# Designs tried in a protein design run: designed miniproteins, single chains, continued (4). Part 55

Each design is a single chain, and the fold is of that chain. pLDDT is the mean over its residues in the fold that is shown.

## One batch from the design tools (miniprotein)

Design m14019
Fold by ESMFold2-Fast:
Structure m14019 (fold): chain A 102 residues (1-102)
Amino acid sequence: DPEEVERNREEMRRETLRIMEELGIPEELIEAYLSLPERLQLEVEATVIVLRETFDDPELLRELVKAVIELALEEQENPDMSPEERAKLMYERVKEIMEKFS
């Protein structure tokens, strides 16, 4: 159902923006996320929602959400990057942040 898909997309975007506002993500990064192609916006939205459900530390969440947006921007600049290379880059960035908060 195209109308249901559009409603679900709008709900995900709204929830993502709410999470970003609660965490105090810089407006420049929020604008960067909103300027991404739809596919990359969906990746950011899905990841941010999962991170919010997984982690309770707002400082850790803030750093992870910033990294997710920055990685999506890097993916836009490097469209030839394979899904495996993207996953590895994400894993390495998340690991570095997690080690800082350990």
Scores: mean pLDDT 82

Design m14020
Fold by ESMFold2-Fast:
Structure m14020 (fold): chain A 66 residues (1-66)
Amino acid sequence: DKEKLKKELIEAGGEMMEHILKILEKELSDEEFTEFLKKALEILKENNGDVTPVGVFAFKYLNEKK
């Protein structure tokens, strides 16, 4: 459920996370974007809601996939 995953990340990371997700959705395939969302939520859960490692992961993921 892509929209549910996206909403949970935006709730945690706010406007910055929303902008990051918009960029990723445009640059990645639907499959890659969904995989990113699942991994990002796992990182968020493992770090007790700290969005910093999720942001770092997002930028690394974009650089690696471009």
Scores: mean pLDDT 77

Design m14021
Fold by ESMFold2-Fast:
Structure m14021 (fold): chain A 59 residues (1-59)
Amino acid sequence: SREELEKELEELEREALRAYLAGDRATFLQLTRRSLELQVELGKISEEEAEAILARLEE
């Protein structure tokens, strides 16, 4: 459900922040990719916006 996806997004965002603060770039990128996929599914951002964000983060 939408509510379940929103809870998954919130957890992914918390885990991604922990990985970022720990300097774990690989885990941060993996979690951020999944977060962006859910944000597109929830209609919060476009697929094009998600791709642009990922391209900038993977520099």
Scores: mean pLDDT 84

Design m14022
Fold by ESMFold2-Fast:
Structure m14022 (fold): chain A 95 residues (1-95)
Amino acid sequence: GGGEGLAKEAGELAMEAGLLALKAGAEKGALPLAIAAALLGAGAQFMSEKNPKEAAEDAIAAGELAIEAGELAGSEEAVELGRKAVELGRKAKEK
């Protein structure tokens, strides 16, 4: 099924978005949200093979955190990757 691969990719994008937000805005108070996004996105990647639906939900949550962190940090790249993570996670959950 396509759900496992999509959940993994969504987790990868969410982790990357969180790391970009960290790079852009640690000093702007985005740090806790960006760290949470990166860790939850990484967790979604590891869970994708065994629990693809839960991994998809975690990737969506990570993407949402990355969007918020990116907005606080002023990182358009983090916001865009976070949005892609949410979209892919939603598609993974439907499969």
Scores: mean pLDDT 81

Design m14023
Fold by ESMFold2-Fast:
Parts: sequence; structure tokens; C-alpha cells
Structure m14023 (fold): chain A 61 residues (1-61)
Amino acid sequence: MKTYEAEDDKGEKVTIYVDNGIASALDANGNLRGVEKIDPSTLKKGATVTLGGKTYKILKV
């Protein structure tokens, strides 16, 4: 499992967990904000990803 730091379009911080090609975005309180199948190679610093209908910007890999 790999973790990424990201933020939504309003600056709310989330942690994106990637396991077996599935990305799960959790906020600072542990609430699940979105789940999607992804290609983990797209998760680079400064890139954007859409999970559960919300767009997140990757801040740290």
C-alpha cells in the first residue's frame, strides 16, 4: 500500500491510499471521501485525480 498527501479544490487535506490499483481518499478525521480504480503511475506531485466525483491535487508522494 502506498500513501499520497493531497488537497481538494477548497484546500481540504486528504490522504490517498493506493492498494492493488484502488485509490481511497480519507480526510483528516478518517472519513472516506472517494474510492476509484486508478493507474498509480498517474499519481505524481502536482497532478490531479478525481475520486468519488471530487478533484484532488497531489501535494506529496
Scores: mean pLDDT 80

Design m14024
Fold by ESMFold2-Fast:
Parts: structure tokens; C-alpha cells; sequence
Structure m14024 (fold): chain A 67 residues (1-67)
């Protein structure tokens, strides 16, 4: 099971800034074995090109839980 702590660690290892791009979230989702088509659709619904690290963690956690 992918935990929130694992997602936070991956974001911190791959992202230097407090902002996370849509493409960076998709790449992390791919590394976690999350379906990138589902991830892309969820991100597209947000209407944003960048997210805070907290927003990215919430999105990735939701996707890992089957949302």
C-alpha cells in the first residue's frame, strides 16, 4: 500500500521548489504505478498547470486510493 509519507518523500526527492508542475505529478504517479491516464484526467479537472506540494500529495494520495 502506498502511504502518504512515501508520496511526500518522493515529492521531496524529485521537487526542489514548493511548486509542482502537472507533468512532475504525472511522472511521480508513473513511478508509483498509478495509471497516468486517470492521473491526467484528475489534474485536468483542477484547471491548473502548477500545484503546491501539499496539493500534489493530496492528489497523489487520492489516486493511490483509487480516485
Amino acid sequence: MISRAQIEELLNENIDSEYVSKEQILEIARKLGIDTKVAQKLLDNEGKEYFSKEEAVEILTLLARGG
Scores: mean pLDDT 78

Design m14025
Fold by ESMFold2-Fast:
Structure m14025 (fold): chain A 60 residues (1-60)
Amino acid sequence: SPEDIELKILVLELVRDSMRFALEKAKPEVREQLQAEVDRQLANTDAEIERLKKEYEKAK
């Protein structure tokens, strides 16, 4: 349903924001080690959000 897609987008946006926040609060040495993995996960999350937004527009 459109509501299910909207909820999935919201959850992914919260996950994205949480990952950015956690990385910002991490010690520099931890941030350096996690940067590549976080960047990869953020790129995947952004791609999934864009895909779901297109599905949401079609589901209206």
Scores: mean pLDDT 84

Design m14026
Fold by ESMFold2-Fast:
Structure m14026 (fold): chain A 80 residues (1-80)
Amino acid sequence: MEELKKQLEETKAEMERAADEGDFDRVNELAVKYLKLVDELGLSPEELAKAIATVIDYIGRAVQKELERLRKLREELEKL
C-alpha cells in the first residue's frame, strides 16, 4: 500500500513536469501509469474522480501548449 502511494506521488510529480514542458506523449504515458496505480489502490469513487480530473488537467496543459504552437504555424501559413 505505502509503496503504491509513493509511486503514485512520484508519477504525479513527473506528469506535472512533463505537462509544464508541453510533452504530450510523456504526459499520456505517465497518465496511463498513474491511473493503473489509482486502480491498484482501490480508491473511492470521489477519490477516483479527483485523480481523473488531475490527469485531465495535466493533459489539458500539454494540449494548450501544442495548440499555441499550431496557432503560430497557422498565422505563418496565412502570410503565404
Scores: mean pLDDT 78

Design m14027
Fold by ESMFold2-Fast:
Structure m14027 (fold): chain A 81 residues (1-81)
Amino acid sequence: MITEEQKKFIEKVREVAKKYSPELAEEIENRMRELAEQGKSLDEIVDEVLRLLAEAYRQGKITREEALKLANEILDIYSEL
């Protein structure tokens, strides 16, 4: 069961990621939902999303500037829950 806090986090992260890459936003949303359904905490979900951003940058899918901006927006969303 996905919590209301997890749902809000997933929705907001999807919307910010979509501005940079619709494909990455879909990948991040699917991974977050999978982890939430597995009973992972918000802290664990945040850690995995940040890891996905690092991998996307490493693979050339997003720029370093985009990765840093998105990471900051995600952490801001998390801090406001």
Scores: mean pLDDT 85

Design m14028
Fold by ESMFold2-Fast:
Structure m14028 (fold): chain A 66 residues (1-66)
Amino acid sequence: SAGAEAGGRAGAAAKTAEGAAAGSQLGVDMTHGPEGARRGRAGGLTIAQGLGGRAAGQVSMLSNSG
């Protein structure tokens, strides 16, 4: 159980870093220009929440399988 939790957390951390990197790149593009700055923040939150939720679901499934 502890080993499965450690593995799951490491995987979640990797996915979080990947999501953060992807969100950062998208944020840079969306913050390109003053008109995109406000939209970028709102869009970034929506995308990050969607990706985060999916990743959390995958971790939950893996934990249940283990």
Scores: mean pLDDT 50

Design m14029
Fold by ESMFold2-Fast:
Structure m14029 (fold): chain A 65 residues (1-65)
Amino acid sequence: VSEEELEKAVAEVAFAVIYSVGKKQGKSVEEIAKEAIELAEKHLGEAGVKKARELAEKLIEEAKK
């Protein structure tokens, strides 16, 4: 797999873990999204950050319904 695909896969797994833990802790969707993006910005390259932002945006949109 390409480095970009690896970064996206890591971002997806990390987002799922952050979401699961955050939800159990009673964090808001906005707090979970912010935390996931911040971690991606610290530890992942551009492709991973883009994937984290996409997942965060989707989560926020679903929560608005």
Scores: mean pLDDT 80

Design m14030
Fold by ESMFold2-Fast:
Parts: structure tokens; sequence; C-alpha cells
Structure m14030 (fold): chain A 118 residues (1-118)
């Protein structure tokens, strides 16, 4: 598995989106990923990337964050640590949101999972 030994950080700020992310993280752990932290805001995710970016392989990022959008957080993560892979998730991504996420250097969850299983 391409996920074996990868260090994953999750970021989601609502209770429902945090639960969905935790469920996803457990599934990725079955594929050999390691969960090294959980951010409850975009600002906390950016702080953790600044402090621990060398230890982080993947950030699973909720597209619906309070304050900063997931697109803005993805851009800032990539600016701080280009080697970190940003994987955006969300239940209703518009084509415009998908294009903005890709322009920010993020992958969708579907694209990431296809690469992990292919």
Amino acid sequence: SKLKGKNVLGAADTPEERQALLDLMKKLEELGAKFIGFATSGEEALRLVREHGDEIDVVLLDTRLSGKSGVEVAREIKALHPNVEVVAFGSRLTPEELDALRAAGAKTLGEFMKEAFG
C-alpha cells in the first residue's frame, strides 16, 4: 500500500465533519497509515504544519472550515511545506471549489484514494 508508514494529520472543525474525518482516518490506518494529530481549525492545522511539517506526509483537510476556507488553508500549507500532500474532503464540492483546491495544490479524496489503491 502507498499509505504504509505515512504520517497523517486531520483537520475539521464541526462535530459531524470531525466524526467523518475520524472514520476516514481509521480506514486509512487499516491501510498502514499513522495518525499523528488532529486539528480543530485551519489556524491549528497551519501551526502544526509549521512546527511538524517534516514529520507530516498527508493532511486530510475539511473544505468547510470556520474563518479560513479549506482552499486558503491548502494554499498556506503548500507555501509553508511544499512536500506535504493536502487531501481535501467534503460532502458537496462544486466544480469551482474543486478547481480552486487543485489550483491551491490540493488533491481530492477520490484522487488520493485512487493513487493509494493503484
Scores: mean pLDDT 79

Design m14031
Fold by ESMFold2-Fast:
Structure m14031 (fold): chain A 89 residues (1-89)
Amino acid sequence: SDMEPEEAVEKMKEKLEELKETEDPELIEAALEILEMIRNGERDYERLERLLERAVRITLERLRREGREEEAEEVRRAAEATLEELRRL
């Protein structure tokens, strides 16, 4: 892998910031929590992945119950991109 650890972390931050574009309060809160953890030196990326997966699952279930399928698909796509970057670390 040609990616330096610092570059990988910056790409992760960028993807977490992109989750704010979903405008979903639970995802925004989860993204901000994960970003703060990274800023404070958290490097257990498996833990961060589990936190994000849980937030995404809860959000998708809620949006589907509310009939907000288009918004649920946007959330799913944004989350998949961020989770892929976490799994590369």
Scores: mean pLDDT 75

Design m14032
Fold by ESMFold2-Fast:
Structure m14032 (fold): chain A 82 residues (1-82)
Amino acid sequence: MKFKVPAGAGEAEVVFEKPPTAEQVLRLSEIPGVKVLGVAGNRVYIETTEDLDKKAFAEKAYELGAKDVIGLNGTKTEEVDI
């Protein structure tokens, strides 16, 4: 299955079906190369580093119930097999 991830360093929204739980937000913040900037509605705003493990990010975001990832401020996304 393919899942969208940030293609490198930048900012992104992780989109959930419902407002994320504190545990979902915490588990996203534990991914190396991810910093949680904030939460609004069903979206978690993150900053990523260039050394982000894209496959580990995809697998973890999918496990946590993320539905989409949207690049912000010119950040590109790509698809990764999970």
Scores: mean pLDDT 86

Design m14033
Fold by ESMFold2-Fast:
Structure m14033 (fold): chain A 74 residues (1-74)
Amino acid sequence: SPKEVEKLVKKTIEKAEEYEKKGDKDKAILELEIGIGILRIILGVSKLIGDEETIKAAEKGIEELEKRLKELKK
């Protein structure tokens, strides 16, 4: 569902930010990569069943997490 996708994105960001605050950049990166992986699976399943709202939420979530990941890898 779109709400569960939004909840997953928020939780992933919060965990990554906690690791960044502790100076654990590698764990922050890993948390974002895991979140992106889960969202890609959700996106694939949602495309198969035609869940347009969950497709849109997953694509938006992937873009947000990938942007944060690129900032951390600099």
Scores: mean pLDDT 88

Design m14034
Fold by ESMFold2-Fast:
Structure m14034 (fold): chain A 78 residues (1-78)
Amino acid sequence: KKEETLRHVAEDGISAAEAARKVQEKDPEAALRALRNIADTVGRVTGDEEVRERLQKAIDEHPETAAEAVGRVLRELL
């Protein structure tokens, strides 16, 4: 049941990151805000601060490709 919740949260996060990727070229600031919200939501729902830190670092280290980096980290949770 916990594994099922993690899978759904990761899948929803990946979908949201792909949506942010489409916005990233036209409005990079809006895309970054959306990705940070995804990181906060995943961390809160999973209760895993390490996952939240990994997502935030991916955004900070690769702001121009942040949507791709966030999607990659979330896929590793599956």
Scores: mean pLDDT 77

Design m14035
Fold by ESMFold2-Fast:
Structure m14035 (fold): chain A 81 residues (1-81)
Amino acid sequence: MERAKKAIEEAIKELEKLKKEAKTEEAKKILEETIKQLEELKKKLEELIKNEGVTPEQIEKAAKYAVELAKKMAEEAEKKA
């Protein structure tokens, strides 16, 4: 569980840094929404692992995927501006 929690916390920190550097409101909104989703994932972490059989490895992959997707969407928003 510690690895999954750390992965989510690191993902949130990376997205917060990207949000600070974002040039458009659209990009900032995308990054902020993803941060909120990761914070909710962190809150439900124990429930997902203990009650729903989600593995810590699956949580780590989900957090990394969310960061990569948010980066791509934010970059596309910046390019359209």
Scores: mean pLDDT 79

Design m14036
Fold by ESMFold2-Fast:
Structure m14036 (fold): chain A 67 residues (1-67)
Amino acid sequence: SALVEEAERLLEEARRAIEEGRLEEASKLMQKTDELLKVLEKTDPEAAKRLREELERLDRQGVASAL
């Protein structure tokens, strides 16, 4: 679905931003992803669950990178 593809794109951009030390940009990308996943949960809860787990992993990576 278009929402799944957009969420995957945002997560990839957030991952790159974390790797490059652009933590403010990564935070904004992760926030946009969270909003898309809230919509996706109503139509495709399995895809939303998988992508949310990835978002949570990136959030932990970003915190670790800031420490």
Scores: mean pLDDT 82

Design m14037
Fold by ESMFold2-Fast:
Structure m14037 (fold): chain A 65 residues (1-65)
Amino acid sequence: SRLEALQKLSDVLFEAMDNGTSPPTLDELRKLLEERLGPEEAQRQLDALRWQADEGRRYARELAE
C-alpha cells in the first residue's frame, strides 16, 4: 500500500539521520532506497512520495476555498 511504502521510506530516512547524517538529497535518497530495498521497492517508494505530493497539492487547493 502507499501508506506502507511511505512507512518504509520513513524508516530509511530515520536510520540515515540516526547515524548522524543530514537528511539526504533526492538522489542520495534514491541510492539509499536502492541499496537497502532494491530497485523495485525504491520505485514503489518514489511513486508513494509522488502520490503524497499530489495529495498535498489537492489539499492546498481545497484549503484555499
Scores: mean pLDDT 65

Design m14038
Fold by ESMFold2-Fast:
Structure m14038 (fold): chain A 67 residues (1-67)
Amino acid sequence: SMEEEVEKLLKKVEEAMRKLGFSEEEIKRTIEELKKLAKELSKYLSQDELLNALDREAVRRLIELME
């Protein structure tokens, strides 16, 4: 389902952030923001479009946090 695929992607983002040394607070905030975005965009996007958009947004947010 779309929900299961989103959950898998968010878990991968969480694991990547931990490996990169982000704090648990930063990880929680990022995952919560991506969940909100997923809920909003899921009304307008197909599953593949949603997963691609979330992946791009996750990368963008990680770059911002490293600045």
Scores: mean pLDDT 85

Design m14039
Fold by ESMFold2-Fast:
Structure m14039 (fold): chain A 67 residues (1-67)
Amino acid sequence: GNRAVLLALLHEVEKAKDLEEAIEIVERAIQSNPENREALERVLEAIKKAKDLEEAIKRVREIIESL
């Protein structure tokens, strides 16, 4: 389900060195998980609006908690 895919994505984003790498991780996840595209695109929009990696990670966690 969406929650399992997003939890795996969160772990990869937490290992990212910066916001640019976090965006690339989510974009690759969208291409690899067409069944979860809508949820992953929501994550992509949230991290693109983040000012830094810490805020991006927080926004991803909030999305997972809303599921």
Scores: mean pLDDT 83

Design m14040
Fold by ESMFold2-Fast:
Structure m14040 (fold): chain A 55 residues (1-55)
Amino acid sequence: SEADRAALGAAVREVLELAPEKAAEVDAILEAAARGEITDAEAAARLAALAAEAR
């Protein structure tokens, strides 16, 4: 959905602002979503967890 895509984009930006060294982990999560292994919502949740870890 548009909301899930917006949440995914916001989560990516937050991780890269807090922990730019985690770009490879961000890419892995996005690739899993692109392959249909996880949903956009699940990808956003995983990225939010990475951002929380960086705080």
Scores: mean pLDDT 80

Design m14041
Fold by ESMFold2-Fast:
Structure m14041 (fold): chain A 63 residues (1-63)
Amino acid sequence: SVEEARANAQRLVDYAKEHPEEAKFYAEAMRNGAKAFRNDGRTDLAEVLEEAAKEIEELYEKL
């Protein structure tokens, strides 16, 4: 569900905040997941992952 996807994405964002050296890996994984969901027509799930990836990307771009 979209709610479960948001909860899972938030856990990965929180993990990236504690492990900034791994943040880029998680952002790329979320971007790849979002592309897969868009190809499957699941735009709501794609948008959840794209927002989470953007938040993680903002973390390491400022380091």
Scores: mean pLDDT 82

Design m14042
Fold by ESMFold2-Fast:
Structure m14042 (fold): chain A 60 residues (1-60)
Amino acid sequence: MFTLTVNAKSEEAAKAAQKELNELFPDTKAEVSGKTITLTSEGSIERAIAAALRAIGLGL
C-alpha cells in the first residue's frame, strides 16, 4: 500500500480533484479532509504518484 498527500488551494478544489481522480484512477482511492487530498494505491507507487501529480494540477 502506497499513500501520498497533496494540499489543495481550497476545500472546493480538493473535492473537485477528488471526483476527477476517482474517475481517472479507479485503483487509487482519493480521500479529502479539508484542503488535504490523501491518495492510496494498493499495488503501485507509480499509480499513487500519477494520481498525486494530477491532483496537484487540478487542486493547486
Scores: mean pLDDT 72

Design m14043
Fold by ESMFold2-Fast:
Formats: sequence, structure tokens, C-alpha cells
Structure m14043 (fold): chain A 75 residues (1-75)
Amino acid sequence: DRVAQAEANLAAGLTVADLIAPDLLEAARLTTEGIRAYAEGKYEEAKRLFERALELQPGDEFAEEKLKEAKEKAE
């Protein structure tokens, strides 16, 4: 749960900017993992990873395009 993670970060003395950054960092990590999965021919895994990244960062055109490519290859 992102809210629970944000509360844990607050308890660690992090600022509001740090609380926002974790979701963006997770989205970037998921996109990177999706690119790796796509390169390895794991299109279903890549599709799932890009969908998760877009849930965290809606409107990421790069992740959206990669998701489309992964969906076309997933079979």
C-alpha cells in the first residue's frame, strides 16, 4: 500500500517531496524491468510490468508505447 509506505517514510523523517518520489522511482524501476523482459522475449511479463508502471505514472508516453508493443507480441 503506497499510503502505508508514505507513512513509514514520514516516520523516517522524510519530506513531502521524498514521499512523492518513491512512486515515480517504482514506476521507473517497473519500466526498466519491462524493457528487460521485452528484450528477453518475455512479452506477457513485460506487458504486466508496463501496466503496473502506468498505474503509478499515468500518461507516461514511453511506458504506454512499450505496453502497446508488448501486447502485440504477447501470444
Scores: mean pLDDT 71

Design m14044
Fold by ESMFold2-Fast:
Structure m14044 (fold): chain A 82 residues (1-82)
Amino acid sequence: VEELEKRIKENPNDWKAWLELGARYAEAGDYEKAIEYFEKAIEANPNDYQAWAALGAAYEKAGDFEKAAEYYAKAEELRAAA
């Protein structure tokens, strides 16, 4: 966690570091922070279908199935276009 935070401070556009940080918070059950960090990953790279899929998974775990479906659909759209 500290290593990822340091990477982000040095390179705020490191979308992979934001994605990994979000994934770690999701594994810990902190879906609010996971969503926040996945949104940061999307801000840094909006064409990363993995970040959209991760955001969908976080909303699904948080119980927001409607938003989860929307973000999964966006991830699939970007994956198919790549």
Scores: mean pLDDT 79

Design m14045
Fold by ESMFold2-Fast:
Structure m14045 (fold): chain A 65 residues (1-65)
Amino acid sequence: SIMREASASMVVIKAAVLGVKGTIKEIDGKFVVELEAKTDEQLKAAEEAAKIAEKEGIEAKVHKL
């Protein structure tokens, strides 16, 4: 949906401000945000960004590389 697309974009922007790389994927009209963390500090930031995504009704996945 249009609302979900805008919310997903905002989550990625917030993740970027926290130093975390985020990507948006669309699956059957539903947006999923994938967050990539390379350090323990980035992992904590990614988990906080994922919590924000959940509040917006967006699925977020956190990956530690």
Scores: mean pLDDT 74

Design m14046
Fold by ESMFold2-Fast:
Structure m14046 (fold): chain A 61 residues (1-61)
Amino acid sequence: MKEELEEIASKFSKEEKQEFLNLVSLGELDQARELVYKRTGKTLSDEELIELAKIIQKELA
């Protein structure tokens, strides 16, 4: 699971990572899920979206 989420994160640009974090922080999980799907073809659960946000936050820190 973590390895797959890290691979998904690597496919995002810096701007897309920022957009994703903003959507998750606003609770817009449906929009965050759609963004991931458009970029990767993968559908993530709400819990997986939150874990992906933690990974991206750590990368941007």
Scores: mean pLDDT 81

Design m14047
Fold by ESMFold2-Fast:
Structure m14047 (fold): chain A 58 residues (1-58)
Amino acid sequence: GLYSGEEVAELGARDGSAAGAAVMTSGGGTPEQARAVAEHAMAGDLEAAREAAERSGA
C-alpha cells in the first residue's frame, strides 16, 4: 500500500475520514475495514487503528 499502518493511524487521529481514505487508497481495504480503522483512530486508540490498517493490507 501507499501508507504504513502507523501512518494511517496518525492520519486518523487528525481526521478519521483520512484514515478510511488511506486504507481505500492503499488498494486493499474494504469500506468496512476503512470504517473500523477510522472508528478506532477517532476514539484515540491508535494501536487498534494501526493493527486494523495492517490487517486490511494497507
Scores: mean pLDDT 68

Design m14048
Fold by ESMFold2-Fast:
Structure m14048 (fold): chain A 56 residues (1-56)
Amino acid sequence: ASPVEIAVGLAELEEAAREYGLSEEEVATLRDLIRAGDFAAAHRLLRELIARRQAE
């Protein structure tokens, strides 16, 4: 992935972590996926984590 795509993904992750109260471990996993360019896996995991928060 391009540096711009990674930077945008990381910025979106910071917003989601703040909004949904993601743990440091969850943020680290998502950050690694974004840096690897695996945006599909990052989006799937983020949606799962948000769904878990909404179910509480």
Scores: mean pLDDT 80

Design m14049
Fold by ESMFold2-Fast:
Structure m14049 (fold): chain A 73 residues (1-73)
Amino acid sequence: VDKEELEKEIDISMEIISASVYELAAKRSGSPEDYLKAAEEYERAAKIAEEAGKLELAEEFRKKAEEYRELAE
């Protein structure tokens, strides 16, 4: 396994965890600010997934980001 490939897998995993944590916080608090943070983290996860060639995963994350951004408004 190439170091670059391993780093991408780690980055994706880290962003997924971050997005999940903020999503859980937003669901518990109901705060628009927490929903906005969840949306931002899912958008970051989508970009990393897209760069790694995981297009279906990136699309799923973008849809979640849009959903939570809408809830933040």
Scores: mean pLDDT 78

Design m14050
Fold by ESMFold2-Fast:
Structure m14050 (fold): chain A 57 residues (1-57)
Amino acid sequence: MKDEIIEAIREALKKAGYSDETIDKAVEAIRNNEDLSEVLTPEQLKIIKEAAEKVFS
């Protein structure tokens, strides 16, 4: 469920070289159902989308 998607996103962002602070910010925005385009770059959004899609595969 949502927690599995969040863990996949954390792992993908960490693998891409983002800091724990950046990862925590992204995860918090996802948990709060915030508009991710307001808090994240297009490149970070792409990583998140790809990680989420892998969980559903």
Scores: mean pLDDT 76

Design m14051
Fold by ESMFold2-Fast:
Structure m14051 (fold): chain A 60 residues (1-60)
Amino acid sequence: SSDMDNIINDGINMTINAVNHGDYVTAAMGGGMVTNIDDYTVGTMTDMYNHIYDMMVNDT
């Protein structure tokens, strides 16, 4: 639905912007927004979020 698409896109954009800013808390919040939508729909988005988050916490 359009509402789901908007929430997913907002979560993705929040995570990407947080990565660019080095803001781990905001990145985690973005992932939380995506995860709360629907398990089936969020699968790919969650994988992308986890990849970005892992880069932020493990890639030093």
Scores: mean pLDDT 60

Design m14052
Fold by ESMFold2-Fast:
Structure m14052 (fold): chain A 66 residues (1-66)
Amino acid sequence: LSEEERQRLLEEIERLEREGVRAVIAGDYAAASRKLREIARLYEQLGDHEKAARLRAQADRLAALA
């Protein structure tokens, strides 16, 4: 990944995190779970497989509430 691509992925992650928080506040746990899975895929692209795995676990917990 180029440094520019890495920065773009981080900005997309921040946007998805804001959307996920709004989904939780709205009680839409299914939407919040999907946002966390998207964030996990972006962290995999960044090479952060540990962070991606933790986010998928959180997404699974939120999906169980939906």
Scores: mean pLDDT 87

Design m14053
Fold by ESMFold2-Fast:
Structure m14053 (fold): chain A 68 residues (1-68)
Amino acid sequence: MSEEEREERIEEARRMADRIVALAKARKLSPEQIEALIAKLVEHMRGMGIPEEEIEEIVKEIEKKLAE
């Protein structure tokens, strides 16, 4: 995986994360529904070959944005 390909996949994952946050706020999703969406995103990111450190950062960003 090239650095450019990795960056593109990370940007795609960040866009998906932002959509989850927006959906959770707009639809007033339960904690269980939010957890399920995050779990699906994590599996998708692993499938894309995104490093675990970057996956953890994206998940923390989602949690931080949802706490606001």
Scores: mean pLDDT 80

Design m14054
Fold by ESMFold2-Fast:
Structure m14054 (fold): chain A 70 residues (1-70)
Amino acid sequence: AAEIAALRARIAALEAEAARLRAEVAELKKQYETDPSLENIIRLTATTLRLIGVETEIELLRRRLAELES
């Protein structure tokens, strides 16, 4: 159905975004280890929270997809 195709497309897009955010978090961790400033803590924390949000949305959409396919 169209809903299943739309969910798969959205999951794929979010997985690509999560991959980018994981790479960004890794680089921010290196920056924080080199310079443990308040600015670097804030950037690392904000990006980590965005990653958690994206990963949570992926999990919810995958659960919805499983319901529709069963």
Scores: mean pLDDT 87

Design m14055
Fold by ESMFold2-Fast:
Structure m14055 (fold): chain A 60 residues (1-60)
Amino acid sequence: MEEEKIKEIVDYLKETKQPISIDELAKHFNISKETVEKLKEIPGIKVIKANGKDYFYYEE
């Protein structure tokens, strides 16, 4: 289940091509913030700090 959710999140980031906050991703996919943090280990996933929050985006 969580592995499938991680793939869905990566695909979502590839499609949007916009930085999405950890809180927003956790809420959208109904997963824990800890699971979203695991995205940092995925090749192509980047992190940006803006407005006091961490955002994930995909770059390839």
Scores: mean pLDDT 76

Design m14056
Fold by ESMFold2-Fast:
Structure m14056 (fold): chain A 56 residues (1-56)
Amino acid sequence: SAEKRAKLEASLAVLYDKGKALIQKGIAENNQELIEKGKKILEEAEKLKAEYEKLL
């Protein structure tokens, strides 16, 4: 449905932005834990993107 697609796209955008922001903050602060958390969020976003592309 259009609603399901829109929600998946919104979730992907949020996860991508959060992951990227955490990595940037971690690099600026030399905080490896933040970088790792950001990378895990991006990995989850990639997994959701693959599921979304499979539905298309």
Scores: mean pLDDT 82

Design m14057
Fold by ESMFold2-Fast:
Structure m14057 (fold): chain A 65 residues (1-65)
Amino acid sequence: EAALAALERIFGRETAEYLYSLLKHLGVSDEEIAAIRTPEDVLALARRAGATDAQLKHLERSLAE
């Protein structure tokens, strides 16, 4: 799907699958996910979707690796 493909282009397959699962769990739409272009976009979407500070810190660390 376009959303997963967009994440895979930026982060690679394993990280993309994790991010897609997390964002979908937080209620983010496939259209919003497909618009992601940077790690900062992922953090901004997760924050808007109601991710906790702990989830955001974990996500930031995962994106930095």
Scores: mean pLDDT 78

